# Designs tried in a protein design run: designed miniproteins, single chains, continued (6). Part 10

Each design is a single chain, and the fold is of that chain. pLDDT is the mean over its residues in the fold that is shown.

## One batch from the design tools (miniprotein)

Design m20334
Fold by ESMFold2-Fast:
Structure m20334 (fold): chain A 61 residues (1-61)
Amino acid sequence: MLSEEELFREVELTLYIMRGAVYERFGDYEGAAEAYERALEIAPDDEAARERLREAREKLE
């Protein structure tokens, strides 16, 4: 069973990842990178967020 704390972390993680994806769609790679960095503060081991952050940063250099 997931604790209430774990559930809230998953919700926050999902929201930041979704925000990053929206920024990418509008070409705002700076906003996307910031959103993915926030996601990784919540879940440092999240591979999907880490990969998306790398891609956003590559667009910015």
Scores: mean pLDDT 79

Design m20335
Fold by ESMFold2-Fast:
Structure m20335 (fold): chain A 60 residues (1-60)
Amino acid sequence: VSQEELDEAIGDIVLGVFLALIKSGKKVTPEEVRRATSGLSPELQERILKEVEEAQKKAK
């Protein structure tokens, strides 16, 4: 398994946790997302951040 595959899997887990927090009514800041994903590639960081922001827009 490559590091890229591991980072993708970790990214999916982190995203899932943030989505669960948003669905429970908690607000997630972009800074929290960036810190949680700081060990991942810039592309994964941006993808996860955008997914969290989209989820927050819809969690109204």
Scores: mean pLDDT 78

Design m20336
Fold by ESMFold2-Fast:
Structure m20336 (fold): chain A 87 residues (1-87)
Amino acid sequence: MAGSGTVVAASAARLVPGAVLTVELDNGETLTVRVTASFVAESGTGVGVGTAVGGAAPVGTHVGVGVPGSAGEVAVGTAVRVSVAPA
């Protein structure tokens, strides 16, 4: 599954291990992700990799969150891309 959404809650101002993000997807579903790793792609996109803890994906599902142009900075209202590994 892949989609886009907006951050509606964040436990930290950056994509760092241990941060918990709640994203409202364009389809109206909510996905909560715990970040386990983060990096900045060569394009300058901040990327967090984590595990779903509730909402639109089963707990334990691997999830990627991309934040264009921010080197991993995140705030409420930030537009993000979400990808979920196929089962």
Scores: mean pLDDT 71

Design m20337
Fold by ESMFold2-Fast:
Structure m20337 (fold): chain A 65 residues (1-65)
Amino acid sequence: SERVEELARRLVEEFGVDEKDARTIAGGLHALGITDPEVIEKAARELLAGADPNAVVAKIASEHA
């Protein structure tokens, strides 16, 4: 998806997230319909702290249900 690739690129370029992790998060956030910059930044911070991308997506899904 074009939007997923754009979000993944932003995570890599703006936050220094690993490309593979960025793609996982971008796909998960897109599937949840999440476009909130604050949520995206929170996800990036958790990844930089060493969190598993799938666990981050699951946590965000539970917080935004």
Scores: mean pLDDT 81

Design m20338
Fold by ESMFold2-Fast:
Structure m20338 (fold): chain A 66 residues (1-66)
Amino acid sequence: EEIKKRSEQGRKDWRDLANEMAEKAKKKGLKATEEYYRTLAENPDPFEAFRKASEVLKKILEEKKK
């Protein structure tokens, strides 16, 4: 019973976590990572957010190789 209520809150909690991760990335100077997490927080549907974030993630990988 309580587990079902926690599952519903969990879907909203990931948006808060995404915003926190974006702030951490900004402090480290990782603009692509920051944009990735902000994209996750802005989209209401996490699946659509991951599709857009997937493209930003490729830029992050290229940045780290430099």
Scores: mean pLDDT 67

Design m20339
Fold by ESMFold2-Fast:
Structure m20339 (fold): chain A 86 residues (1-86)
Amino acid sequence: MEKFLKALRENKEEVERIRKLMLEGKLDPKKAINEIQLILGVSHVALGVLETVLGRDHPEVKEFRRLLEELERLVKEAIEEAKKLE
């Protein structure tokens, strides 16, 4: 479980890194958003696995959902920023 929470935090850091490169003009916005959406998709799959193995009400699954909601908000913000860059 700690390993899954660590991976989700690393995914959030990677999304923030990709967003920064996009905003600095070092990465194409379309490519940045595709990579960010892939990271979010993989994170949702991981949540589904954890819910199946531990149950939806397990404390560690609830913490994973909380961090995933933070990642979803970050992804939404990055998509809106990408639209402004065209």
Scores: mean pLDDT 84

Design m20340
Fold by ESMFold2-Fast:
Structure m20340 (fold): chain A 87 residues (1-87)
Amino acid sequence: SELEKAAEAVGYLAAKYGLQPVPRDEVIAEFEKAGISRELAEELVPRDTVTPAQLAALLYEKTPKSKIPELDKAAARGYNKAIEELK
């Protein structure tokens, strides 16, 4: 799903940036790499720079509670992918 793709991208950014703000263009680029449309990516990122935690909060606001476990697993996949790439 688009929300799982977004969660994976957010997990990746969390591993790469931690608590630091991510430039909006880098967030949009990462979402597009995950297979999300630019239109949806721009809707999810209303600010020029945001932290991964703020991106996660925005994504969870758009997510049915029943799908939260699926998003958590997707975010973990993205996080682990970034950690492996940084080795």
Scores: mean pLDDT 79

Design m20341
Fold by ESMFold2-Fast:
Structure m20341 (fold): chain A 110 residues (1-110)
Amino acid sequence: SPREAALTRLAQLVAEAGNLLSAALAALDAGDVEEAIRHLRRAEEVLREARRLAEELGEADVAELLERAIELVREAIRALEAGDVEAARRALGEAYRVLDEVVARLAELL
């Protein structure tokens, strides 16, 4: 169905965002702050697309969780731009927890 295809696309976007957060953490472990910021900016774009799709599907709870993930990714970017890698790692850890909740909710809808 069109709804099932859209929910599958939403799940794919959430997985892509999670992979980008993992790539950002790997870049931080390598000391490459600029590469980490590039991955996080891409993650923000992917999460914004996911939030719009969740809103179009009427999945308000999922859209709210995705907005929280976007805010946490933005917090991580600001922390890295300020040189606070520890604050960025904490924000990314919280973003992962929020994305895990999104994945759980989407599994109930598929």
Scores: mean pLDDT 92

Design m20342
Fold by ESMFold2-Fast:
Structure m20342 (fold): chain A 92 residues (1-92)
Amino acid sequence: SEIDKLKEKIKELMEKALEVARQHLDPETFAEVERLLQEVMEAIDNGDYERALEIVARLKQLLDEHGAPPELRALVDEISRAIAELVELKKK
């Protein structure tokens, strides 16, 4: 299904984001990023896509405050867009 394809894409983007975060962020900030991405995955698994977008917005703020590289911000923006597509599909 389209929903299943988007969920797989989000999971792949999250794994890439974690790898970039591991290389560029301090260990404490990395642990918080990992925790927020886990919360996003749990919200998606529960079908609460609006909650997932709220958590991604918090993640974006954290990354901005800690000077995250453009590659990591771009991956999180892609995750946000894919979750927004899930929100739209759920309305139909």
Scores: mean pLDDT 87

Design m20343
Fold by ESMFold2-Fast:
Formats: C-alpha cells, sequence, structure tokens
Structure m20343 (fold): chain A 62 residues (1-62)
C-alpha cells in the first residue's frame, strides 16, 4: 500500500504535479515512515514552493 503511494508520488513529480506528489508522499509516510517517503515529500514541497511544509517534513525525522 505505502509503496504504491510512493510510485504514484514519483509519477506526479515526473509530470510536474508537485502538489499531488506531496499529498501522495505524505499519505505514504502516514502508513509507513521511510527515508524515500521523506525525500519525495521534501522534494515535492520545495518544487511546489511550499517552504513551510518542506521545513516541517525535514524537522520530523531530522
Amino acid sequence: KAEELLEKAREALEKGNYEEALKLALEALRIKPTDEGYELAVKAALLAGDLETAREILLKRG
């Protein structure tokens, strides 16, 4: 389940749908926190221009 959400997040990033990618990555992290999930979520937040969310994600496991 979580891995499927990470795959969808990667697809959204590749398509330039950064907000959708962030949503999917955050949902995956709620099911299972993984390094890949955090990396995707931070990347998506930064690309979406959501600096506040990017900072929150970095602090969660930093």
Scores: mean pLDDT 80

Design m20344
Fold by ESMFold2-Fast:
Structure m20344 (fold): chain A 73 residues (1-73)
Amino acid sequence: MEEGRREVRRLLDEAVAAAEAGDLERALALLREAERRLREAVEELLARGDEEAARELLALALEGARRVAEAMA
C-alpha cells in the first residue's frame, strides 16, 4: 500500500514540475497516469476495509492536483 501512495505522490510531484516548466502536455499525461494509479490504490484500500488510508490518499491527490493547476496558471 505505501508503494501505491508513494507512486501517486511521485507522479503528482512530476506533474507539478512539468507544469512549472511550461510542459503542459507532459503535466496532463502525468496527471492522467496519477488518476489511474490513484483509482487502483483507492479500490484496493476500500476492498480491504482501510477507509482511513483511502481518505488520506484521496486528500493527497486533491492537493497535488490543486498544485498542478496553480503551476499551470
Scores: mean pLDDT 82

